# Designed miniproteins, single chains, continued (3): the designs that were tried, part 29

Each design is a single chain, and the fold is of that chain. pLDDT is the mean over its residues in the fold that is shown.

## One batch from the design tools (miniprotein)

Design m9044
Fold by ESMFold2-Fast:
Structure m9044 (fold): chain A 65 residues (1-65)
Amino acid sequence: MEEEIEKLVEGIKELALGFGLSEEEAERVAKEVRKYAEENKDTISLEELEKYGLKLIQEALGKQR
């Protein structure tokens, strides 16, 4: 599970960079996804974790003012 979470976190980070987020914003998204996974390990699926990461990317893009 941890290995799969790490791969998903790296994928989310790469996706964030692909969407035009800075390296700092991409790292922040990755850290939030990892923290969320650790806090919700007993209840969260990898699919829900991916959705959460995508939500964070969308929110970060919305903050580019």
Scores: mean pLDDT 76

Design m9045
Fold by ESMFold2-Fast:
Structure m9045 (fold): chain A 62 residues (1-62)
Amino acid sequence: MEKVKEELKKLVEEYRKSLDEAIRTGNPEAAYRALELGRKIRELVSKYNLTDEYEKIVKELK
């Protein structure tokens, strides 16, 4: 379980970085990366029932 939570945290960090790049630069490659990372995050959250953990990670990154 802890290993999956750590992977989720890294994916969220990469997602936010790609999303920020897409917003700042309008780069479609960064937007595509953000979409792909968002998909992986949702799959992990759904598979392991980690909705609450995901929300905690998002709050901690602020």
Scores: mean pLDDT 79

Design m9046
Fold by ESMFold2-Fast:
Structure m9046 (fold): chain A 56 residues (1-56)
Amino acid sequence: DDERRVEELRRRSTEEFRKRVRELREQGYSNREIAEELGISEETVRRVLREVEEEE
């Protein structure tokens, strides 16, 4: 039960994070620049963008 709640909270944060990544990409930032701006790895940026593109 607790793990399910933690996963839901993480998914909600991930949704907001995915929106931010999309906004930066629309502004013309590269994966590297998005990673630097958000303080994450380029691998994470690429993974998030892949998921967003597949879900659209």
Scores: mean pLDDT 69

Design m9047
Fold by ESMFold2-Fast:
Order: sequence, then structure tokens, then C-alpha cells
Structure m9047 (fold): chain A 64 residues (1-64)
Amino acid sequence: MSEEKQKRVEHLLEKAKELEATMPEIAKLLREGAEELKQMPEEEHDKFLEELNRKGVELAIKLL
């Protein structure tokens, strides 16, 4: 895994840990996203992360 790819995965996992107690649905989304990102071709990463961020924001607004 490239250093940039690993940093992105770590960032998602850190965010998931941070939100696990307050917003477990979002934490699960981020953990699953990190796992998918590891298995995904590098060229798909930017679009995937944009989609994941949008889903996370949408879910956060719904859950507050």
C-alpha cells in the first residue's frame, strides 16, 4: 500500500474510532469504507472518498 493510501485509510479509521460512541452508524460506514479502500484500485480512491464523505455528511445530518 502506498504511503498516501495508508494515510487515507488511517484517517478514516481514526474518524471511525472518534465517532464510534456517539454515531455508531457513521463509524461503521467509515470502517467499511477504509476496508473497501484497501481493496480498491488507486484510481478509484478519490471518487470513492468523495462518495463516502457525502454519505457520512448525509447520515450525520439525519442523526445529528
Scores: mean pLDDT 74

Design m9048
Fold by ESMFold2-Fast:
Structure m9048 (fold): chain A 78 residues (1-78)
Amino acid sequence: TLFKNLIANNPNNALAYTALGIVFLINGNYAEAIANYKKAIELDPSNAAAYTGLGIAYLNTGNKASAASNYKKAAALA
C-alpha cells in the first residue's frame, strides 16, 4: 500500500478505532468492540488485527459464522 493511500484512508483513525476495539473487547463490551473494528476495517481493509479482534468479538456473541469468516480474512492478510 502506498503511503499516500494510507494517509488518505486516515491511518490514525484506523489505528484509533482498532485500539478502541481492543479496549472494548478486553472489557467485555463486544457490541462496541465490533462497531470500532468495523470502522477500522472500512478505513484500512488490510488491517489483520482488526479482523482478528472482530472474529473474537463475534465468537463471544455467539456468531460463529461471522467469527470464522473474519479469522479466515485475518489469516489471508498475515
Scores: mean pLDDT 80

Design m9049
Fold by ESMFold2-Fast:
Structure m9049 (fold): chain A 54 residues (1-54)
Amino acid sequence: AATAAVLAALQAASAALDALKAALIAAGVSAAAADAIQAALQAATAAALNATQL
């Protein structure tokens, strides 16, 4: 149902964040800065999943 679709979309977004990190590193962003950005976005995703408690 809608819940499963939201979870699937969030999982796809997590995979997209990995691709964004690789693109940031390729663009010359430091690995540490790219890691921090990815971690912050993943933490926000985890908080959203926890808030839905599904």
Scores: mean pLDDT 74

Design m9051
Fold by ESMFold2-Fast:
Structure m9051 (fold): chain A 111 residues (1-111)
Amino acid sequence: AEEGRKLLKEAEELLRKAEEALAAGDLEAALEALEEAAVLLEKALKLAKELGDKELAEEVLKLAERLLELARRLLRALPEDAPKELILRAIALVLRAIGLVAEAKLLLEKL
């Protein structure tokens, strides 16, 4: 419970930093912050599953949906001349966020 709350707080702060970076046009900083948030949310979801923690799973879902929104905004903001590596990382991040949302929803159906 305590560990899960710390992961969620750190993920929320990273999502806030990513939104600020997107607003500033710093797409690389936004991507890095969103990738770090994804790692923390994956850890929090695993913990929710291991503990059967419905409240933690619900909070992971909310932040995962926010991650997906910001990842899609990042992908749309990339210019045509963006490095292929950056485009591929952004696509991979959208797919990770979709997976997190889906897994959190499935977990909540079992809890």
Scores: mean pLDDT 89

Design m9052
Fold by ESMFold2-Fast:
Structure m9052 (fold): chain A 60 residues (1-60)
Amino acid sequence: SDRERLRELVLKSVSYSILGIGYEIEGDKEAAEKYFEESRRLTEEARELAEKLGLEDPVK
């Protein structure tokens, strides 16, 4: 379902963000940038899917 896809995109984006932070702490800036870029792409896909589903910010 679209909700399952949204959940997967969110979880994956968070996972890549955590990996990016890990590499940044270790001083591997190139690896950190790659993981942050992948996290950004997944976040953008999740945002587009959420908009398609008619979801607004649920916490105003």
Scores: mean pLDDT 80

Design m9053
Fold by ESMFold2-Fast:
Structure m9053 (fold): chain A 75 residues (1-75)
Amino acid sequence: MEQERADRGARAAAEEARRLGASDEQVDKIAQAARAGMRTGTPEQAALTVAMTALRLGFSREQAERIARAVLEAV
């Protein structure tokens, strides 16, 4: 059940990143950040980790916030 929640968050983050034009490599890194965050912390902490990862990959603050919100909405 915890794995299913982490997978939902990762899938939501990946889908939003792809909609924003992310490469497969960027999508993979964002999905991994979402899974790691969901396993080790709260949904809010996972969303923050995803947003920071997106910013490091070159996404704008607005795009990073959209990806992070997708994680929160999926959980």
Scores: mean pLDDT 82

Design m9054
Fold by ESMFold2-Fast:
Structure m9054 (fold): chain A 80 residues (1-80)
Amino acid sequence: AEAARASILAAIRGEAGDAEAARAAALAAGASEAAAEAAGAAIAAAGAAETVEKRVGHALRAMGEVIHSALANGRPIPAL
């Protein structure tokens, strides 16, 4: 019960919101829906796999840099 409750609270506070925001931003920037969904799923999966706060923060910074770089400099999105 406690682990499930903690996961729900983390999702409400930032984890799910961050994944949703990343998906929405990618879609708004002209990425395909599949690419936007993959970006959101990667953020969510990274958060769930280890320490939610640290993993999500790290993935968000990396993804933000990738999206920003791709849009601003035309650099390809790195394959992970």
Scores: mean pLDDT 58

Design m9055
Fold by ESMFold2-Fast:
Structure m9055 (fold): chain A 71 residues (1-71)
Amino acid sequence: DKYLEEGKKLFEKGDYETAAGQYGQAINLDPDNAEAWANLGEVLEKMGLTDAAAGAYRRALELDPDYEEAR
């Protein structure tokens, strides 16, 4: 997914707000994409949005209970 890949690149650069936006677009294309939800959780955590991050991680685990990034 282009949005997921672009979000990862922005996250690597420290552009967390734009990365979160790209992960949001990936989720809009496939709401069942556990990887996109887990990556959104990680970027929200880097931004200090702990409650929002927890919500995203919970969604990733609901979709894939074995998702390592959400542990």
Scores: mean pLDDT 80

Design m9056
Fold by ESMFold2-Fast:
Structure m9056 (fold): chain A 60 residues (1-60)
Amino acid sequence: SAEEAHRAGVQALREGRVEEAEEHFRRALELDPNHERARRGLVSLLRGRGKEEEAAEVEA
C-alpha cells in the first residue's frame, strides 16, 4: 500500500539510506498520487539533496 511504502521511506531515512528512501516515497506516490505525507517526505529529501527543480515539480 501507499502507506506501507511511505513508512518504508521514513525508516530508510532514519537508517541513512537516502537513495532507498527516495525510491520508497516515489513508490508511495505511484500507488496514491494524493498521499500528502509521502509527497512532503519526497520534497524534503529532494531539497536536502539540492534537487530543487525536482522538488518543485513534486509539490505541484
Scores: mean pLDDT 83

Design m9057
Fold by ESMFold2-Fast:
Structure m9057 (fold): chain A 80 residues (1-80)
Amino acid sequence: SAMDALVAEYIAKALERFEKWLEEHPDASREELLLMAAKIINEVIDELDAAHPDLPWSQRAVILKEIADALKALIDERLA
């Protein structure tokens, strides 16, 4: 669906930015990982809001949650 494609697009944007940052910061602390994830989430959601200003809040919330879950999975993997 169009919504599934939109979710995948914004997850990919967030993951690409975070993975690039992780490569540049191999010794990043838990606190630095969490702060960068929060920064990327805010940047990507701002881009979503600008590109899709009429997106229903429920759909926006789904995209935000999926991005947060994806970045958390990378943090958990890095700290394993």
Scores: mean pLDDT 89

Design m9058
Fold by ESMFold2-Fast:
Structure m9058 (fold): chain A 68 residues (1-68)
Amino acid sequence: AGEAFNKGREAFDAKDYESAVKYAEEAIKLGKDDDTLQRQSLALLAKALEKLGKKEEAKEYLEKAKKL
């Protein structure tokens, strides 16, 4: 779970937003029992989606992160 999040952040920093989305989704799936990792991974997913122009989807994931 944490490794997937770290890979997602590295992809985001490299401007590989599609890979950042994939790794953030994997981190969310694997870290279901870790609220901190869930919140961080949802925030990363939202940022990557926003960079890809998917602003409405990004907003939904950001709102999910706020509920954790």
Scores: mean pLDDT 81

Design m9059
Fold by ESMFold2-Fast:
Structure m9059 (fold): chain A 70 residues (1-70)
Amino acid sequence: SKEAEEWLKKGKEYFEQGKLDQAVIYYGKAIQYDPNNAEAWRLLGEVYRALGREASADELFAKAQAIDPE
């Protein structure tokens, strides 16, 4: 819902600033509010890829694709 969208916005802002730990926290909050938000799972995967955690990133991308295969 709108709260999940606000948390995604904050996560994106922190990710753009290179504050990866904060981006994880805010994308995590978005997922907590709406666990079926495929964009939130995808964006969290991109943060984990930026952290060099490829296996974790792949799992997060797989979760996003399972929710929204388009």
Scores: mean pLDDT 84

Design m9060
Fold by ESMFold2-Fast:
Parts: structure tokens; C-alpha cells; sequence
Structure m9060 (fold): chain A 63 residues (1-63)
């Protein structure tokens, strides 16, 4: 269904964003910028929460 396709696209986009944020966090840690690393960690946590919600919705639709 188009709803399943939309959710799969959104999940893929959020996973790409999460990877980018985590890569930036690793660079911030390597640079000793722990304030920036903490800000990026909070962004990653928000993305992970949204992914969990969307993946749960997708699983219900495929049941």
C-alpha cells in the first residue's frame, strides 16, 4: 500500500539522518567538543524515538 511505502521512505530518511548525526557526534568527541557531542546525542535520541514509533506503525500495518 502507499502508506507502507511512505513509512518505509520516512524510515530510510531518518536512518540516513541518524547516521549523519552519529558521525558528527564521533567527530565532535574526537575534537574534544563534548558540549556539541551532547547536543548531537540529544538529536540522535529524538531521531531514534521517531524511528521506533514509525517502525512500530509499519509492523502493525504489515500484520
Amino acid sequence: SSRIEELERRIAELRRRLEAVLAEMERAIAAGDYERANQLLQQATDIEAELLRLEAELKKLKA
Scores: mean pLDDT 89

Design m9061
Fold by ESMFold2-Fast:
Structure m9061 (fold): chain A 70 residues (1-70)
Amino acid sequence: SLAEEVRKRAEEVIKKAEEVLNDPNATPEQYRKVAEEALKVASEALRVGDRETAMKAAFYAGKLLLKAEE
């Protein structure tokens, strides 16, 4: 289903976010790029009614954007 596809994309982008957050050589541009991907997935999750997945993706996007400002 579309909801299952969105959840899989959320799992993939969250894994990518965790990798970038734990990379001491990650650039602000990389943080912003992954945050944008996470926000797109959060929006898609809201459209299919998966609020929990949307909130989790948005949370990681927020963490990435804060890290980009350091």
Scores: mean pLDDT 86

Design m9062
Fold by ESMFold2-Fast:
Structure m9062 (fold): chain A 83 residues (1-83)
Amino acid sequence: SEAEKLLEEAQKLLDEAEKLFQQGKQTGDVSLLQEAKKKAQEALKLAKEALKISETKEQMLRAIGLILRSIGLLFEIDLELQS
């Protein structure tokens, strides 16, 4: 389904954002932190779209989980960028 495709893409982007965030924190590389932010923002966008077109409770719960994780990661990235 279209919702499944959006959920899978959002998960992939969020996983990539988390890896870039960890690398950026360890190296102090602001460019990696900014790239992590862009990917986390895109993951949030796709997870919200997946929620809108979700056909099952399982898809809705997965979308909500991805939304919450993306928001949390964005806050963590912004805190690190201020450090």
Scores: mean pLDDT 91

Design m9063
Fold by ESMFold2-Fast:
Structure m9063 (fold): chain A 70 residues (1-70)
Amino acid sequence: MSPKELIQGALDRLRESKRDEAVEEALNLAKEAKKYADEEQKEALNKIIEVLSKAKTKEEAIKGLEKLLE
């Protein structure tokens, strides 16, 4: 999976969920995925983790992930 696909996957999961806990769930999934990731994937996952950790709302998390795809 490419770095872009990892970011897109996290973004899609957040967009699909109607729950406020979606950010915490996505953050936990990214941390778990990092255990099995290669170096390029780890870099993308670290960026995802940073965005999700700093986000106070689901909307803020979505905006942060969209910025990583620019």
Scores: mean pLDDT 78

Design m9064
Fold by ESMFold2-Fast:
Structure m9064 (fold): chain A 58 residues (1-58)
Amino acid sequence: EKLEKVKEAVVKAATALGNGYPLEQARKILEEGLKEAGFESAELTADADGLVTRVEIK
């Protein structure tokens, strides 16, 4: 169930990028979705292409 919420967050962020939303907004969507998935805290690092390169979950 948590994995499905993570997938939803990733798809939502990718769709926002595809629709021309700025990278920072897409990253915020992803972070909010990870919190919804039940992670206590998460820190994301993305490269210049918007690909998440590091995720730290606490």
Scores: mean pLDDT 66

Design m9065
Fold by ESMFold2-Fast:
Structure m9065 (fold): chain A 62 residues (1-62)
Amino acid sequence: GTPNKELTEKAAESLGTTPEELAALLVDAVKAGVNLEQAAKSLSEGTGLSEEEGRELVLSAL
């Protein structure tokens, strides 16, 4: 999948990385079978995203 552009940009800025690098990491992680619920929670806790925004970002990468 293609991660949501606006949410990827917002999360990447909070994490101190590039949107392109974060998008690639998210796509690879979901393909590797990471737990989507836990990934969404971790994004929300580590960034300015809400839990709903974190879920949307992870699901868009699927």
Scores: mean pLDDT 82

Design m9066
Fold by ESMFold2-Fast:
Structure m9066 (fold): chain A 65 residues (1-65)
Amino acid sequence: MEKEEALRREAERLAEKLGAIESIEVRDGTLYIRLKESSATRQTAAAIEMIGLGLEYGFEVKLLP
């Protein structure tokens, strides 16, 4: 449970920094991410950073449509 809270806080910080994230959710060992419509460069950077963060915490990462 504490790992989910820590991951959520870090993911929210990254979302603010990257500016290309519409929403994030952390539940059942998975980080769910919805990308905001933006430049391809920013979307790619945001996806890579979030996937890396999720894997670092030992969570699966899933992109939502």
Scores: mean pLDDT 78

Design m9067
Fold by ESMFold2-Fast:
Structure m9067 (fold): chain A 112 residues (1-112)
Amino acid sequence: MIETERKEVTINDDGTARAELEVEAPEPALLTITVEMDGKDGAFAVYTALESAAASLGAPARIELKVDENKTTGTLTAEVPPGKVTVIVEARAPKSLAGNKITVTAKVEPLP
């Protein structure tokens, strides 16, 4: 089964943005986290932390951003245990990007 959660957040006046999503894996699964912002202003850092009741899923990882056409996008994949996983995404953008929207998508699919 494929489960997808999506959340949109606005960059604050200080350049920070934070999104929390909860996904559930019925079995060991591949989690894909996609961060998107409209426009080609790709000069910001994004960090992801994964929390699970079954296990600590490690230290925060940086999502590398790519500017493509008129869109800034970053993707991270991780294997997750069965159960609920909380995806925390923190963006640290220039203050010039305050008011821009970031879309975070978390997709869970069975391991291949």
Scores: mean pLDDT 70

Design m9068
Fold by ESMFold2-Fast:
Structure m9068 (fold): chain A 56 residues (1-56)
Amino acid sequence: GAMDEELKEKAINAAKTLVEQGFSEEQALALVRKSVEGVLSEEELEELIKEIRKAL
């Protein structure tokens, strides 16, 4: 897939790992958001967050 797809998969996996380690869904989303907000546009970031929520 495109680089954006790879970044998306990594972000989803990171969020799942954080939840597995005992973080809440909201905490996992906040941590992932902070890590990628400098790489993604605000629109792409909101789409990513929605996909992570659906995956959790």
Scores: mean pLDDT 78

Design m9069
Fold by ESMFold2-Fast:
Structure m9069 (fold): chain A 65 residues (1-65)
Amino acid sequence: DEYEALFRRYDGDGDGVLSTAEFRRLLESLGLGDRVRELSKLADRDGDGVIDFAEFRELMERLRA
């Protein structure tokens, strides 16, 4: 699916998580650069600086709603 393909493109280490910087670049590619700070904080629920695929997918689906 498109979210999995996007996630894999920016998951440079293939470890199943995105850093905040990688997530920022992904959001900019989707035209969401103005909301990067807000969306990164929402996706990083644990505040540990990484976003897993489930969190990423849920956020993307909610933005479409």
Scores: mean pLDDT 75

Design m9070
Fold by ESMFold2-Fast:
Structure m9070 (fold): chain A 111 residues (1-111)
Amino acid sequence: PAPGVVARETEVDGRRALLLKVIGPLDEETAKAIVEAVRAHPDADEVILDLSHATSVDEAGVRAIAEVYRLARERGARFTVYIPESLADRVVPALVAAGVPAEHIHVLPTG
């Protein structure tokens, strides 16, 4: 499978959910794609950003995650981001500094 973002509409506890799975680097190109996917789904009651298969997150990636959180918050939608343990020490403090509350950030064990 090619690096990038996979967007899937699903349902979680009766809510319309947009699941965005990042594969490979969350760089400027992938960052633009995730923000555009969220903007294209204004009816989503929940946004889930799954970085379990992400290999890196740069500054553009951090800004994009914060923008996704902001867009979800403005709509009253729920937001969750899943970060792999391999990236947590670097990415979690950067997301908190960018305005994403720690309660929305979930660290997943490496499989």
Scores: mean pLDDT 84

Design m9071
Fold by ESMFold2-Fast:
Structure m9071 (fold): chain A 60 residues (1-60)
Amino acid sequence: LEEELEKAKEEASKAADAGDIEKAVEYLEKAAELAGKLGNESGKEAYLAAKENALEEAKE
């Protein structure tokens, strides 16, 4: 689970760097779900906030 969370974080970062906001959002949602399963409520909220930020940036 922790290894999957790290991979989701890396993929989200790579997608954001490539301008693929849709893919970045998908990986951030996955990271939030994994953080929740690990009992990391603060991490879950942080990833959900990052997702909202990415969506705001996508609005132009």
Scores: mean pLDDT 77

Design m9072
Fold by ESMFold2-Fast:
Structure m9072 (fold): chain A 68 residues (1-68)
Amino acid sequence: MTPEEQEQKWKEYAKENPEEFIEELDKAIDGMRKALSQLSPEDAVLAQAQIEQLEKLREYARKVLEEK
């Protein structure tokens, strides 16, 4: 699956199930943040980038929910 296909899939899920999607993103973000201190510097940079992407996706889902 390409990154573009994955992003589109996540946006579709955010539109259909915004509340559930937000809860899952919150759990994923929290888990990754807790793991950051245990990662190598290289892995921590990748994890931080992923956290930022998940936070942007969460903001998108929240806006979808608020527009209903």
Scores: mean pLDDT 76

Design m9073
Fold by ESMFold2-Fast:
Structure m9073 (fold): chain A 105 residues (1-105)
Amino acid sequence: TAALRARAEALLTAGIAFYNMKRYEDAAYYFEEAARLFESVDDPAAVEAWENLGKAYFELKDYEKAIEAYKKALALDPNNVRARRNLAKVYEAQGDFEKAQKLLD
């Protein structure tokens, strides 16, 4: 368990580094591996990894995968204001202002 958490943290760190280099496909790969590994050990850091995956796919304009990633974050943390706000931005980018508004009270 501790070894799996350490591996997930290293993958998350690598994903963030690639994201900051604007290497969004590489970042997405590392964030997805980190998120799945954090989920396998019931670590709440899975939420951050899914949010970062959503951000990476948003930068790639892969809005369907961005939506899927943010919904995974919200399934784990339904009151996550940051994930809801970022999901709303994806819907706005698709022109779906009604879906965006429903996420924001």
Scores: mean pLDDT 91

Design m9074
Fold by ESMFold2-Fast:
Structure m9074 (fold): chain A 63 residues (1-63)
Amino acid sequence: LSPAENARNAGLSFEAMGVATAEVTETRVVITLRSTGEVFEIDVTDPAATRAALERLGEALGV
């Protein structure tokens, strides 16, 4: 999967699991963690920034 596809799938999966809310657009994925209220805004047009954001999100979720 591309970084953009990984970000979209992560957002949708976390929303389905009830751990976050996700807003998915063509250029951006916004993930809000229900436990902390922390917001992760991911610009999916930048693969390096997308990968870094997904790593930080994973750390925040302990996965």
Scores: mean pLDDT 78

Design m9075
Fold by ESMFold2-Fast:
Structure m9075 (fold): chain A 68 residues (1-68)
Amino acid sequence: MKKAEELYRQGVNEYVTKRYEKAIELFKKALEIDPNNSSAWMFLGEAYKELGKEELAEEYFKKAKELL
């Protein structure tokens, strides 16, 4: 879906600019629309890892792998 892709793209832009909390919000919104976007799960995990939330990051990385 185009809206899910836009939210995912915005999340990637926020992640690249090190705005990890904003990236997380956008990735979560994208995944509410398209939960099969493994890349969005992966970036969500990476953003949580950057914030020091390693346990949450592992859960999201596991979800990304289950979709591959």
Scores: mean pLDDT 84

Design m9076
Fold by ESMFold2-Fast:
Structure m9076 (fold): chain A 68 residues (1-68)
Amino acid sequence: MKKEVTLTATVTLPPGGDVAEGAMAAIKKVREKAKELGGTLDFTSVTGEVRENADGSRTVTVTAKVTY
């Protein structure tokens, strides 16, 4: 039976940083981790969250499922 794992990657953007660039960077990190596991990333499972920090920086978190 194939195993499933949930992977999470986080990118912190400076104040005024582009959220779309942060999301793409986080997706790349998750994809790289999936390859390291020898697994397949389910792109339909990708979810994102953006949080603004007190200093104006933004944290982008991406979560996705991987089967290996």
Scores: mean pLDDT 80

Design m9077
Fold by ESMFold2-Fast:
Structure m9077 (fold): chain A 60 residues (1-60)
Amino acid sequence: MMPLLVATARERGADALLAAARELMAQGRPEEAARLLEAAGEAYPDDARIAAALAEARAA
């Protein structure tokens, strides 16, 4: 279970950050969402979903 646990924790972290950023966007807080997504992009540089969400937040 260790490899699965590590992978799940990493995926869970990225998903949680995306969910938090989308909630901030829904509340009309795109600057806070962008800041969160910039930090998330540093931690998960290969996650295209975070990069796409960051571009969306910056455009708002």
Scores: mean pLDDT 72

Design m9079
Fold by ESMFold2-Fast:
Structure m9079 (fold): chain A 80 residues (1-80)
Amino acid sequence: MPPSITKPLEEIENLIKKAREYIKKGDYDKAEELLKKAEEEIKKMREMFQRSGMTQYMPKIDQYEKEIQELREEVEKQKK
């Protein structure tokens, strides 16, 4: 992947990984903060891909978005 895509995708992956670690620790507020930040980065990446015509990378973004949704559902279940 071009470097301009690699770094933002790596950041999204890192945010998801850290959110999982905070969920394991029971720090749900910090996990929610990280998941929200990851969602914002995904939105930026979608805009960038649309502008640059790199729509072939959209499946990877969809994968990260699904992981974020699953983690958000986990956090909500643990708070109940």
Scores: mean pLDDT 79

Design m9080
Fold by ESMFold2-Fast:
Structure m9080 (fold): chain A 60 residues (1-60)
Amino acid sequence: MTEEEIEKRRKTLIDRYKKMGVEEALKNLQKAFEYLKKGDKEKARSYFTEAAKIVDEAEK
């Protein structure tokens, strides 16, 4: 994904996670974008995966 696409996804995901009230997912999402800005794509992806996993468990 391009950086511009990731930035757009950030706004959408943060808003969605706030509505769900999943604080831990929000923290992981914020860390993911922090690492993305530093160029650490592997760490960013790991945090995105953890955030998505928390959201998936909350929806079950």
Scores: mean pLDDT 75

Design m9081
Fold by ESMFold2-Fast:
Structure m9081 (fold): chain A 73 residues (1-73)
Amino acid sequence: MDLVNQGSRAERQGDYKTAGDLYKQAGDQAEQNGDYGSAGSLYLKASDMYEKAGDPQKSEEMRQKSKQMFSKL
């Protein structure tokens, strides 16, 4: 099962911290593969999940990672 599918399931169950962690891991894999567009979008999803989980620091870290990825396009 890929990380995006796992993250989507966690999000649907209201487990926002786990969803954020899974979307972050998916973004990390996309970045490693040079898919900066997918990586940026996944980091934005992780940011939204961390915000819903009450973790503004991780949310902001993911927003910065997303901006960094989109700057490579």
Scores: mean pLDDT 85

